# Ledger of designs, part 79: designed miniproteins, single chains, continued (3)

Each design is a single chain, and the fold is of that chain. pLDDT is the mean over its residues in the fold that is shown.

## One batch from the design tools (miniprotein)

Design m10901
Fold by ESMFold2-Fast:
Structure m10901 (fold): chain A 78 residues (1-78)
Amino acid sequence: SEEERFNELLAAAEARLQALVERMRAAGVPDSEIQAVLDTAVAQLQALAQQYLAGRLSLAEFEARVAAILAEAEARAA
């Protein structure tokens, strides 16, 4: 279902952010910088999820924007 796909996308995004945090910590990035990257990505994902639930985005648009948010978090971590 669309609801199942939406929940899968959020769970996958959470798992990817957790993996990113683990990589940054292993690389010796300061906790304050790790928290800033995580807080930014989480805030963006929450805002996007609310737009989808309000009917302002299609599931396909939501999926594409989730991918963009995660790519930006990866870039900030580099």
Scores: mean pLDDT 88

Design m10902
Fold by ESMFold2-Fast:
Structure m10902 (fold): chain A 82 residues (1-82)
Amino acid sequence: SMIDQLRSMSLDQRQQWARTRYSTYTQTSQRYNQLYQQTGDPFYGQQSQTYQQVAELFRQMQTSSPSDFITMYRQVMDILNS
């Protein structure tokens, strides 16, 4: 599973993995925010906020303990599945 893979990562691999996700989800949030500003459609505003929350968790994961890393990853999955 992904959780087992994340648990087996070195600190450097974990930081790089989280940094890449932070960058990706920040860019996704910004694209939805731009669409929200152009259209006023609340769907884009909601998506922007959702991906901003996900990006913030990945930012925190870059410096977290192994235990907190897995807990925050589960929070990411909960947000994306809600």
Scores: mean pLDDT 88

Design m10903
Fold by ESMFold2-Fast:
Structure m10903 (fold): chain A 86 residues (1-86)
Amino acid sequence: MTLKLTLKNVSEEQREKYIKEAEELAKRGYDVKIEEKGDTLTITIGNLSVTELIGEILRAIGLELDGHEVKIERSGDETTITITFK
């Protein structure tokens, strides 16, 4: 499964954390693409298991509970999670 994580209004600390996590996934053999445009960070991860995707969805729900804006969309084999930080 493919996850596209779109992070908007990222702080420098949040940016560094997400990039580090994406780089760790790449080292573990995941197909990872990182794109930056202004304050928007997009991380695309291919070859995720269903269990790993569920973990990312739960993490996003945690951020929504912390007061951030979260949108989850699914199209075929791709899940897009958009997080707008406050």
Scores: mean pLDDT 85

Design m10904
Fold by ESMFold2-Fast:
Structure m10904 (fold): chain A 56 residues (1-56)
Amino acid sequence: MTTVEELLGPGGSLLKPVERKYNVRIVATDDKIIFLPFPGADVEKAEEELKKILEK
């Protein structure tokens, strides 16, 4: 099994485009991923895009 951190690349390189695109901050932990919305954030689409990355 691969940790979320390993799947997302060094320093969360795959998170940055998703964070900017949907105006969220993403924090990966050992057991879950946390989405912190800024004003106007689309958390649902950010979660969907991240799930697609993790399912590959």
Scores: mean pLDDT 69

Design m10905
Fold by ESMFold2-Fast:
Structure m10905 (fold): chain A 69 residues (1-69)
Amino acid sequence: SEPLERVRELLEQAKKALSEGNIDEAKELIDQARREVAEAYNRGEITPEEGRALLAEIDKLKAEVEKKK
């Protein structure tokens, strides 16, 4: 699914930014991923199960960002 691939791409970019110490960029990418999940769900392009799984990954990355501050 294209929406799932887009969200995964954003999460990979966020992880890369975090590994490079670009905390603010990682936060922006995490926020973008969250919006893409909400928009895909509203368009009926992902299931509630898929949305919850992606949001769990987003929350995990956000926790990693908070640990770095």
Scores: mean pLDDT 83

Design m10906
Fold by ESMFold2-Fast:
Structure m10906 (fold): chain A 55 residues (1-55)
Amino acid sequence: SSITAQMHKVITDGNRKTTEQVKELLKAGKSFDEVRKVVDEGTKQVFAEMLEIRK
């Protein structure tokens, strides 16, 4: 239960942050490569935080 709640928070907060960064890049007319990099980095961060919870 506690672990599930922490996982949900990490995924939700991480995805929200990445989505906002992507919106800003799109508003600025940034390339697909720049958007992809931000999504990749955001995904890696969420994964790392999830692994910390599962220790």
Scores: mean pLDDT 82

Design m10907
Fold by ESMFold2-Fast:
Structure m10907 (fold): chain A 55 residues (1-55)
Amino acid sequence: MEKSVENLKGFAEKAKDKLNEEEQKAAAELLMEIESSLSEEVVKKAEKKVKEIIE
């Protein structure tokens, strides 16, 4: 579970170089919502969404 959260944070950090301020804020807010739930399936779904925002 922790590894998936760390992966999401990694995506957000890499995205900072390519995303504008508003997009970075949206990604950070999504990560916070995921961390509040922390079910394995929820984290995986959110990981996919964060990746789509970054791409």
Scores: mean pLDDT 65

Design m10908
Fold by ESMFold2-Fast:
Structure m10908 (fold): chain A 95 residues (1-95)
Amino acid sequence: SRLEEAKARLSEAQRKVLEEVEAELARLEAVRDTLSPRAQAALDAARAEYENLLDAIVDEKASPLLAGVLLLAAAGEVFVAERLYERDLARQAAA
């Protein structure tokens, strides 16, 4: 798979971060219908960064340094989506 090919080109630490990004994207997609439009847009942005990362590593054979920068960008977008989801849950609990 493209994910396995990407992992083979990354350091052990980078592979762990990529696996965490993939797992969190899957978790947020599973609850997509419960997300606000803002959180859904953030999830879509995070998926786009993740796809760009896989394209860069697998198809463009990006250097480990560039792969690290793109991985950090993807992780950051996922973090934003998670924080928006947490806010949505807190607002629902307060309502």
Scores: mean pLDDT 81

Design m10909
Fold by ESMFold2-Fast:
Parts: structure tokens; sequence; C-alpha cells
Structure m10909 (fold): chain A 115 residues (1-115)
């Protein structure tokens, strides 16, 4: 599953009040990136990790309200996109930038509903 698809399904599950995990993993010669979104009755488990052969480069995530969870995910995706660019993995960087935008838009929608 692509990260965009996993995040889109996660956003929909939050809106529908469903309990479902979505995970996407990408691997190149230099990088492995995992993105996850889990939903449980209005709480969101969202996070990402980036690894290379020498170990973990970035990991973050947690269980939050939907707005906070997707905002945190957007920030993680921006950082992972920059890491992917440094390794020349432009296709992964573009996918992560798209996920960051989708997560940011979702965060704004859920934050507006809370206000």
Amino acid sequence: MKAVEAVEKGIRAVEEGRVEPYVASFETENLKVTVFVGVDEGRVWAGAAAYNKDGTLLVGGGRFGPGEAFRHLAELMEKIAEIAKKYGDNKIAEEMERVSQLAREAAERFEARRA
C-alpha cells in the first residue's frame, strides 16, 4: 500500500468512527520508510519511521486526538521527505510531501470541528 492510500483510508476511518490500522512501507537501496495510521473511537495512532543500513534516522508517533495526530504526522512526513531527498530518493520524497499535505489538511478539518 502507498503512504498516500494508507493516510486517506485512515482519515476516512476517523470520519466513520471505525477501528482500523493502515500501514505502508517503502524500501530503496538506501532507505526504508514506514508510515502508520490506526484509528480507535476518535483517537488516532499516527506515526512514521525512516531507517538506513546504519540504523534509525527518524522515528515519531503517538496516540492523540485526530487534529493533533495528523498535524504530528504532517511534520514527521516533511522531515522524512528531506531525508529522502538527501539520499536521492525523489519519488519517496514526493510521496511523503503528498502525505504531509493530506495530513495537514485533515488536521485543519478536525481542529475546526473541535472549535
Scores: mean pLDDT 74

Design m10910
Fold by ESMFold2-Fast:
Order: sequence, then structure tokens, then C-alpha cells
Structure m10910 (fold): chain A 80 residues (1-80)
Amino acid sequence: DAVEEAREAARLAVREGGARGKAAEGAAAAIAAIGGAAALEFTGDGAAAARDFEAAAEAARRAGSEEGAEEAREAAEEAR
């Protein structure tokens, strides 16, 4: 479920980014992941959701959350 994977990506990016002093990057990943999940749930726009999830993966990686980045990439593949 792309929405569940996006939620997990947000949780991991915030937690791991905060632990590494990268709270802003973690927050950016969570905003993108939540935006993608909302696009899927409220509009059904898989292409828009996939772009948001790809942005979340990049932000999660910058936050130092490799696991969060992986979850966001999986969400993007499911949304396509």
C-alpha cells in the first residue's frame, strides 16, 4: 500500500533526521510523503503522487534516513 509506505517513510525521515541534526530535511521528506499520500487518497493521481514520493525519497536520503528513502521509493513504484 503506497499510502502506508509513504507514512512509514515520513516517520523514519523525521525520527532519523532529528537524531542526526537534520530535522529540516526530515520535515521536508514528511511533507512530500504526506502530499503524495493525499494526492492518491483524494484525487487518485498516481503520477502526481509518484513525483511527491520521489521528492520524499531524496529529502529522506539528505536527512540520513536510507530506510525512509527506500520506503518512499517503494511508494512511488506502487503509485505508478
Scores: mean pLDDT 84

Design m10911
Fold by ESMFold2-Fast:
Structure m10911 (fold): chain A 74 residues (1-74)
Amino acid sequence: SLEDLEKEFEKLEKEILKLLGQLSEAERTAAINRLGEIAKRFHEAKEKGDLEAMKEELEEVKRLKEELQKKAAA
């Protein structure tokens, strides 16, 4: 449902914010900017009731989390 997608997005956003403490200042700034862009598109999709667009942005935030986890482990 739309509410389930929103809750999952909020959970992933919080997990990303926790990872930011393990990154360089430059990587942290880039990650915050990227997360903000994804969040904007997710909320625009939500306003239109576009579940498929919301799912696409949810996959983008998952990819961002994976990239940040790789950087934190390096």
Scores: mean pLDDT 85

Design m10912
Fold by ESMFold2-Fast:
Structure m10912 (fold): chain A 92 residues (1-92)
Amino acid sequence: MYAEEAKENAEKAKEAKTGEEAAKYAEEAAEAALRGAEEGASPEEAEEAGRYAGLAGTYAARKAKTAKNAARAAASALLGGGAAFEAGGKFG
């Protein structure tokens, strides 16, 4: 469930035409991964969601043309990919 949301948003971030659009999708992917971790998704689901959130952040960072959008991409990758992945693996 959450992994599918994170994956969809990662694909949208990859295909985004602007850094702002990519950052938005990266933030949505990170939120999906965090919700999965908070709601007790399985370790596999949490790991997959975190992985896609990290990918979305990476795509957003590559497309960022401003410091603001680069910071948004980095924050999304850290919060969704790193924190949610780690939390899901430890507590799921």
Scores: mean pLDDT 72

Design m10913
Fold by ESMFold2-Fast:
Structure m10913 (fold): chain A 62 residues (1-62)
Amino acid sequence: MVDEKEVLTALGLIYLALADKYKNKDPEGAAKDYRKSAQLFREAGDTELAEEAENKAKEVEK
C-alpha cells in the first residue's frame, strides 16, 4: 500500500534537487522548480520543507 504523502514528498525532493543542481545556470527555471517542490511538500503536509523550498525560490529570484 503506497502512502500518497510519501509519493508527494518524494516528488518534492526531486524538484528541489533539480533546482539546486541548475540554480546558477537557470535561476528562473530553478525558482519554478523550487515553487513546484514547495507546492508538493504542502500537499504532503511537510510545511517546514515547503517553507524551505519557497525561501530558496526567493533567493534565486534576486
Scores: mean pLDDT 81

Design m10914
Fold by ESMFold2-Fast:
Structure m10914 (fold): chain A 90 residues (1-90)
Amino acid sequence: SKEEALEQVRKFLEDLKKLAEELGEEEAVEYVEKALEALEKEDFEKVKEYVKKALEKLKPKLAEKYGAEKVIPHLEGVLKRLEEALKEAK
């Protein structure tokens, strides 16, 4: 349902914000906050845009800690799941 899809996206963004805060990536935190604002306005194109920007800021730090081979496919999977959830929310 739309309500379940919106809740899934909100939870994902809250988890992403916590990750960005734990990694000390202030710019990524800012992008996730903008994505949360866009979600409340149901501006799904902006949600996707800001999540992509946040993930680009997190990618180097995550690759440093966990290895690029593991991190890059995981982040690509995250974006695909987000896009699917946003389609259900429309």
Scores: mean pLDDT 83

Design m10915
Fold by ESMFold2-Fast:
Structure m10915 (fold): chain A 98 residues (1-98)
Amino acid sequence: MKKLPLGAAIHFDLAAGEVKEYKEGEVVEASASDVVKVATAEDAPAAAQEAFEEAARTGGNVILVFKSDEEREAAREAIAAASRATIAALVQRVADGL
């Protein structure tokens, strides 16, 4: 198990269906099968998608590491917005007769 002592992080526990946020300076423990990516708030939705696709192959969890707590909070909102847009697109496809 590796420890990540720098930056802020969002840990997606895919097996439990949980999301945990770590503040700057907190230690995040990662297993060898976990996908760890360094991201900015701007690229966080794309980085999350790539990490989830990679985690599906490794069987691990996803950890996104950010330079600061402010970047982590902005990244969380960006990921949530992207997820809402995906759901809206699916609803529209159903309305259009799929």
Scores: mean pLDDT 71

Design m10916
Fold by ESMFold2-Fast:
Structure m10916 (fold): chain A 76 residues (1-76)
Amino acid sequence: MSIEELKAEIERIKEKIKELEEEIKKLEEELKKAEKAGDEEKVKELKFEIELLEGLIALLEAERAFLEKRLETEEE
């Protein structure tokens, strides 16, 4: 993998993480509304969705860290 290709992969992961973080933010706002409305089923669904997205972000951050470490070893 070239330095340019590695940088492109890292940027792609950063963009995906940002997208997921924005999605979580929207779900957290919906969660606040559901909690205020007393919609226990909706609250459970939103919490589960947020947890899944947080897990995906954690995996992507681990991949990003691995690739950034590789980039450090390929750059002076």
Scores: mean pLDDT 83

Design m10917
Fold by ESMFold2-Fast:
Formats: C-alpha cells, structure tokens, sequence
Structure m10917 (fold): chain A 74 residues (1-74)
C-alpha cells in the first residue's frame, strides 16, 4: 500500500494541479475567453474533486480556503 510519504506527495501534486486549474480559469476570464460564472464553477468543481482525494490536513485546509474564496466571487 501507499506509505505516508507517498500519500503526502500525491496530495501535494493533486493540490498543485487543482490550483493550476484555478489559475488557468482566472487567466481565461481576464482575457475575455470564457464566461466568469462558468469558469469559476469549473474551478470550484476541480478543487472539490481534489478535496475528496487528499488526506493531508494542510492540503485539505488550503483547498477549502480556495473554494470559499471562489464561491464569494460568484
């Protein structure tokens, strides 16, 4: 099975990928390429998917904070 170190690395990668997805959507909004509401909803969904897969408390807290901030922008 996965070691604690392997799980933490996987969680860090999942967090990074989710945050990159948020950054891509924000860049697309800024450049007028997408609808803001739809882009934010997609970003929130990707963050929620990562939140279901991560076990590290710090990664969970950061994902929850990002979700809250994006929901406040809707």
Amino acid sequence: GKTVSEQKLEDEILLALALMSVAVEKIAIENGKVDKKEALERAIEKLREALEKVTDPESKARLEEEIKELEEEL
Scores: mean pLDDT 83

Design m10918
Fold by ESMFold2-Fast:
Parts: sequence; C-alpha cells; structure tokens
Structure m10918 (fold): chain A 65 residues (1-65)
Amino acid sequence: GPEEEKEKAERAMENAVAALRALGADEEADQLRKEVEKLIEEGKYKEAIELAQTRGTELVIRLQS
C-alpha cells in the first residue's frame, strides 16, 4: 500500500544520499534529498524511488571515470 511505497522511497533516498556523501558529494546528496522529499510530499512514491535509484546508477558511471 502507500505506506509501504513511502517506506521504500525513504530507504532508497537514504541509501543514495549515504553513497553520495561517502564519495564527498555532499551538495549532490542534499539536492537529491530535496528532490526525492518533494516527490514523497506530493505522494509520487514510484517517481521518488526511481529518482533515488537513478542517482545510484550515476555513481557507478562516475566511479568508472
């Protein structure tokens, strides 16, 4: 239900934020949190999860650079 999707979105956000901060990307982490929290506030949990997961993919690409 919506509560489970919200929890999944919050966990995806925290995982992505933690990964960004571990790489020293604090500004990117803060911006991601702001964008994902806005989607959660709007009830767009699927979009919030997808955004957080996409930033995880960007980390893999940047680590290969």
Scores: mean pLDDT 80

Design m10919
Fold by ESMFold2-Fast:
Structure m10919 (fold): chain A 83 residues (1-83)
Amino acid sequence: ADISPLANKTDLTYLNLSDSEISDISPLANLKSLKQLIITHNRVSDISPLADLEATLSLLHNRISDFSPLANNPRSVSIGGNP
């Protein structure tokens, strides 16, 4: 699914995109107001767009093998069902 229309919605504090066949989350990089992001059961492998977000993240059932972009995230991250 194409989420590029979300790129300018910078006031979003909560976003749920579960079960949406999403692979490219680069449009989420500017959503700095997010407090909770749920992208469970998608096709995401690259989470570098989330590196500067300070949100509670539900990343369950994706294709993520490298979680280093989230090393400085102070909030909870759920990662089950990834490689």
Scores: mean pLDDT 80

Design m10920
Fold by ESMFold2-Fast:
Order: sequence, then C-alpha cells, then structure tokens
Structure m10920 (fold): chain A 68 residues (1-68)
Amino acid sequence: SAEELAKKALELAKESGDERTIELAEKAVEAILNGDAETAERYAVRILLETGNLEVAEALGKAAKEVA
C-alpha cells in the first residue's frame, strides 16, 4: 500500500541521520496519507535536489504514484 511504502521511505530517511532528509520525508509522508500525490512528489524531488538521497526520493515517488 502507499502507506506501507511511505513508512518504509521514512525509515530509510531516519537511517540516513540527515535531519533535512527526515524533515522533507515527514512532509511527503503527510501528503501521501492525505492523498496528495502532487505535494508528495514535490517533496521527493526536493529531497533529491537538496540532500542527494536518491533511495528515499525514489521510495517516496513510488508511494505517491500509488496514491494517484
């Protein structure tokens, strides 16, 4: 489910230890739980551009697609 993918992405963000990645991932997860795929995708892109964490960005992108 989108929720399970989102939770897994947040776990990966927390494992990175990067506070900015965690902050953006939490916002993306909130968007996914609210059914807002566009906002979730924007936060996934921001994670990639600001932190370079491709793994977290891709995981959140997959969760967002399941909501859309």
Scores: mean pLDDT 85

Design m10921
Fold by ESMFold2-Fast:
Structure m10921 (fold): chain A 80 residues (1-80)
Amino acid sequence: MSEGEKELLKEIEEEYKEGKEIVENGSKEEAEEKIKKIEEKAKEYEKLAEETRVGFFLELAKKLKEAAKELEELLKKKLE
């Protein structure tokens, strides 16, 4: 992978770690806002993949969607 691709993957990993911390220790509102931002970022990468035809952007979108789903499931468990 290029250095740029490695950096983007690291940013996604850090976004997930921050999101998990917010779900565990933050407010419901903060967690919902973080999940929404991650989902919006995933949609932006899907648009970039469509426009550029670069498959790597689809991989980034997929990882962000998986992160958002996991965070949503953690939040749901906390609220149950």
Scores: mean pLDDT 81

Design m10922
Fold by ESMFold2-Fast:
Structure m10922 (fold): chain A 68 residues (1-68)
Amino acid sequence: MRPSGEEVMAELERLRAEFLASTDLAEVQALLIRMVELIEANRDALTPEQEARAVAMLEEMLAHAAAL
C-alpha cells in the first residue's frame, strides 16, 4: 500500500535524524540512498510544499556528507 505524504515526510525526518547522528560512511550512504528512493517512489503522494521540504532535507544531508 502506498504511504501518504505525511507518512513519507515522517519517515524522511526519521532518516535525516539517523543520518545526522551517524559517523559510519556505509550507514550514511545507505540512509541517503533510502531517502532518495523514498522520495522518488512517493513523489505523487507529496504536496508541492512537502516536495520542497523533502528536497531541502536532501540538500542539507548532501551538504553534511560533503563536509565529512
Scores: mean pLDDT 77

Design m10923
Fold by ESMFold2-Fast:
Parts: sequence; structure tokens; C-alpha cells
Structure m10923 (fold): chain A 58 residues (1-58)
Amino acid sequence: MKEARELILRAIGLKLRAIGLEIDGDLTGDDSLYEKAKKLKEEADKLFEKADELLKKS
């Protein structure tokens, strides 16, 4: 189950980066940063889904 843990850690990293971009968007008023944050959150959600599938099969 090392693979599931690695995916979860990667997903957390992407979520943290997305939060950073949202904060920068709030400070600068640059709406494009929210779009980038949304894409990172979507990537993180896919990694969480894949990790959950691996955990369910075990």
C-alpha cells in the first residue's frame, strides 16, 4: 500500500499549492490564479480517487 500513501502525499502537496495561488489571487486581484488553483485541485482530487480505489481493493 505504499502507492496509495504516495498518491495521498502528492495530492496534499497539490492542494497546498492551490491554496497558495488562491491567496495570491486575493492579494493581487488576478482571477487567472484562481483558474490555476482549480486545475491543481482537480489533479489532487484525481490522485485521492486513485488512492481510494487502491485502498478499497486491499
Scores: mean pLDDT 83

Design m10924
Fold by ESMFold2-Fast:
Structure m10924 (fold): chain A 111 residues (1-111)
Amino acid sequence: GPAPVVKPGDRVLIRARVELDPSVTSPEEIDRLAQEIAEAVKKALEDSGLLEVTRIEVRRLSPHEIEIVVEGIAKRDATVEEIAQLVKDALLSVPGVKRAEVTATVEPPPP
């Protein structure tokens, strides 16, 4: 079926798993890449007018894997597929990123 539709004001949760190039081995280079990844994703989402980013969390899962969690408020009509693809494209634009898997969901209403 079609991807869920996101509307202005909806809360959106984005989860991405990023695989780094095996040549990236130094802790300093990994920390720099984590920062560049966070900045690239925020810039892409905000410049596109899709989301106002409210939170970004970057976590190392292994020496070659990073998890990024983004929370935001939708600013225009979109699909979760459109949002996920934009984030994936932004992640793959960062030198040293080998692969990215991105999932976007509309958050359930607060309890």
Scores: mean pLDDT 82

Design m10925
Fold by ESMFold2-Fast:
Structure m10925 (fold): chain A 74 residues (1-74)
Amino acid sequence: LKEKAEEYRKKGIEAALAGDRDTAVSYFEKAADYYEKAGNKKEAAISRAQAYFLKGDQEKADEAITEAEKALGG
């Protein structure tokens, strides 16, 4: 699960660098889902925030960042 999440995150970054925002969003959402299933709440929240930020949903991106910060502090 975590290994597959890392693979999708890498693909998301590659798609973002290539300018394919829709594909990057899809990969970051998949990475977040696999991180969540692996119990990696911080990494899941970060990947979800990246997807929301690329979609222009600042409110949901900020919410996901807050979740990541809570996971770091607990």
Scores: mean pLDDT 76

Design m10926
Fold by ESMFold2-Fast:
Structure m10926 (fold): chain A 79 residues (1-79)
Amino acid sequence: AQEALEKGKEALEKGDYETAVKYFREAIERDPNLAEAYYNLGLAYYKLGRKDESIEAFRKAKALDPSLLEAVQALNELL
């Protein structure tokens, strides 16, 4: 889970948003409770212009970890 999460973050930094989505989804498949992976998946979807999928990912991140303030802030910006 952590390795896939880190590879996803690297892809986000490089602007390879489709590869980032792939790795964040892989991280979630290995650890479905990894709020950080859902948050970063939301960022990748937002960069791809997939607003609805981005919002759902941020909602999942907030539901799994309500203390993850970045997910709350991202939802407030999109809604």
Scores: mean pLDDT 80

Design m10927
Fold by ESMFold2-Fast:
Structure m10927 (fold): chain A 66 residues (1-66)
Amino acid sequence: SSQEVARTQTLILLLRGVRGTLLAMADRLEAKGTPENLARAAELRADAARLDARIAELEARLAQLS
């Protein structure tokens, strides 16, 4: 339905925003170059990769609804 499509699109946009924030934080931590900051950056990139997987699942769902 049009409502389901709209809700799914909104969720994808929100998750992309969160992903962007995590990657920006990871970049800033990597620029500092300490082992602790590099470890934290790796965790944030792993979180972003999990969001990428979720976004891909939602985009596949959206294709089936359209």
Scores: mean pLDDT 90

Design m10928
Fold by ESMFold2-Fast:
Structure m10928 (fold): chain A 112 residues (1-112)
Amino acid sequence: TGTVTLDASKPIDEAAFRAAVDAAIAAGHTTLTLDLRNADGRGLVDVHGLLVALAPAMRAGGLTRIVLRLDESTFERFLANGGTLEELQKMLDAMRADLESLGFAVTVEVVR
């Protein structure tokens, strides 16, 4: 499985994200794990858009599962930036729904 890590203090590097997805496909991985533990709300929106844009290539490359990895610090950062847990849940649900409609199995992991 390939893993992409987001840094909440930096904008999403789209080229590095695309390169990581391409590397996962080239390695024959069927699961992409996204480490969102350092992501903020903007990072979540940016990743959602990139995943939807890359979905046809990911599916053609044999990716069938996406794992969204979070921890308590992700929730704390979202709240500290004026967001709500309901808004975060809606963002995660929207990402899951879009990816599932595009043919992926989606798992949300909360690391404690």
Scores: mean pLDDT 79

Design m10929
Fold by ESMFold2-Fast:
Structure m10929 (fold): chain A 76 residues (1-76)
Amino acid sequence: LTPEQLEEIRRILLEAGVPEELVEKFLEGLLTARELYEEGKLSEEEYQEAVERLLAFIGSLVSPEAFARVRRLVES
C-alpha cells in the first residue's frame, strides 16, 4: 500500500460517514498486517485472513459502492 492509496482510503471512509477513530484503526490494522507479513511474522494465508477481517468490519459501516472502492485499493 502506497501513502497515496492510504490517503484515498481515508478520504473514501470519511466521506462515507465513518468516524475518524474507526478510519484510523482500520488503516493502522492494514499497515500492521502488512508490516508483519513483510517481516515474515505472518504467512501469506494469515495476512489474507487479517485483511479480510478488516474489510468485513468496514463493509458493515459503508455502502456497497464505497466498500468496493476501498477493497480495490487494498487489493492493488
Scores: mean pLDDT 83

Design m10930
Fold by ESMFold2-Fast:
Structure m10930 (fold): chain A 69 residues (1-69)
Amino acid sequence: AAPPLTPEQEAALLENAKAALRAMAEAGASPEEILRAARVIAVAARERGASDETVEAILEYGREVAEKT
């Protein structure tokens, strides 16, 4: 089990995850690729000690980006 992230680390992780998912959509990634990336990022975030709220936000944003692609 990883120690909890600081609030600054969680905010940076979430913003980096959102930026990566946006960049994938802008580069023409499929909805399926975006959803897969969101799940991989969310699992990695959880393993690194991100809160359930941050993990949920990553997954939700991935769904929103995939729906617009």
Scores: mean pLDDT 82

Design m10931
Fold by ESMFold2-Fast:
Structure m10931 (fold): chain A 70 residues (1-70)
Amino acid sequence: SEADRYEARGQEYAKKGQEAEEAGNLDKAVTYYNEAVRYYDEAARLSSGRRKELLTELAKALRQRAQELA
């Protein structure tokens, strides 16, 4: 589904963000985490119930992480 594609893309960028953070590339990590947030927000918009809540919490956590690294 469209929600599944957005969630998968969000997971891809979250992973890239983690890899950049581990490498010490904090600016790159912030950029990737912000991209992951956009995809998780789109996946949440297309979802309902528990899935929407979980995707919303994932986006919130990554937004907070990006702010901490900025």
Scores: mean pLDDT 90

Design m10932
Fold by ESMFold2-Fast:
Structure m10932 (fold): chain A 61 residues (1-61)
Amino acid sequence: MSGKRSEEIRRHLREGLRALEEGDEESAREHVRKALELLGITDEETIESAVGVLRVLAEER
């Protein structure tokens, strides 16, 4: 099915953003990790950078 992986990535990023809005940084980090794993990215530096971006977005809302 075309686009199924993209849909899963978006779902994990959405749940990560939701967790940050609720102050649950550990759940947010796990969701970001899962989204990046679907892209073949497993390094902690990239994961932390992505969490940082989502944190900024959570604060803007």
Scores: mean pLDDT 78

Design m10933
Fold by ESMFold2-Fast:
Structure m10933 (fold): chain A 76 residues (1-76)
Amino acid sequence: SLREEAERLIARLEAAIRALLADPADEAARAELEEIIERLRELAEQAKETDPELALELEIHIGFAETVLAIARHTE
């Protein structure tokens, strides 16, 4: 289901965020985070009409992840 896929991606997102916050120069963590953000954007679009609560949750996670990426880029 979309929700199960979202839960797995959110878990990966949290791990990538932790890695990047620990080492802002971690290019592998940055690439992983950027890929997960794009996948979450695709799921949010799919969920908008069928599960708007899930779509909103995904948008919140995306917003936080984008903020982490911005902070990491300015710390290097």
Scores: mean pLDDT 84

Design m10934
Fold by ESMFold2-Fast:
Structure m10934 (fold): chain A 60 residues (1-60)
Amino acid sequence: MKGLYVATEDYEATAPWELSVKKGDILEVLREVSPDWYLARRLETGELGLVPKSKLKPLP
């Protein structure tokens, strides 16, 4: 898959359009929606939502 990222920190969603992540979660980043946010899919569950860019690191 293109655009695989790993969560570097836990993040708790504060709105229904956001995705909660745990450190070590693998996400497929689908697009950048703003300078601070990605639209991403959690690879394990298929859940979609917005995640702060600061919480994600691209996989090598």
Scores: mean pLDDT 82

Design m10935
Fold by ESMFold2-Fast:
Structure m10935 (fold): chain A 79 residues (1-79)
Amino acid sequence: REEEAERALKELEDAYNELKKLYQSGTVTIEQARELKGRAGNAAAEILRVDSGETAERAMKLRDEVSKLADETIEKLKA
């Protein structure tokens, strides 16, 4: 369903934007990074369940970007 995919894509984009904002402000916590990574993963999974085309490809790329930033953030905060 198009509406479900678009809502999930927006949630994924919102999670990525929130993580970037927190990272740039220097206020992000390990817990917040893990939560936002989880939200992005869940949103991407929802999109992949209902779409297999360009929206799914975009969702996978965004999920990977969020995962990368979250993992880098967590490692930086542990150091």
Scores: mean pLDDT 81

Design m10936
Fold by ESMFold2-Fast:
Structure m10936 (fold): chain A 75 residues (1-75)
Amino acid sequence: SMEEEIFKKFKEVADKDFKKVKEILEKEPDPELGEAFKKGLERAAELAKKYAPSLKEEIDEYKEKVLKELDELVP
């Protein structure tokens, strides 16, 4: 479905961006980068939920999982 494709693309983009952010944060602390990624992910999740309303729970579960991993990287 269109909603499943939207969720899939959201995860693909977020995973790619998070991988790069994680590589940077594992080398040196950058709280501003962490906060910028968090805000971007939250905004992208809201947009994904707008266009994939039947997948809101799954989108939020994915978002919370990524944010939990981010919190473990930011001192």
Scores: mean pLDDT 86

Design m10937
Fold by ESMFold2-Fast:
Structure m10937 (fold): chain A 68 residues (1-68)
Amino acid sequence: MKKVEELKKAILDGAKALGIKVEKLEVEGNKITVVLSGDKEKLERLKEIMEARAEELGIELEIELKEE
């Protein structure tokens, strides 16, 4: 439960830092579903970082990317 909130915060902070738009973010138990939009290069960087963190925390992460 607390690990999910940690990853949620990391996603929001990372998106803000990179100027990525968070179109959707849902938390269901141990799963986070997020839809991000922005520049392709920024989206790929954030995805890589967040996937690594999710794996470290043992959280199921579903990321949908929408490039502009």
Scores: mean pLDDT 81

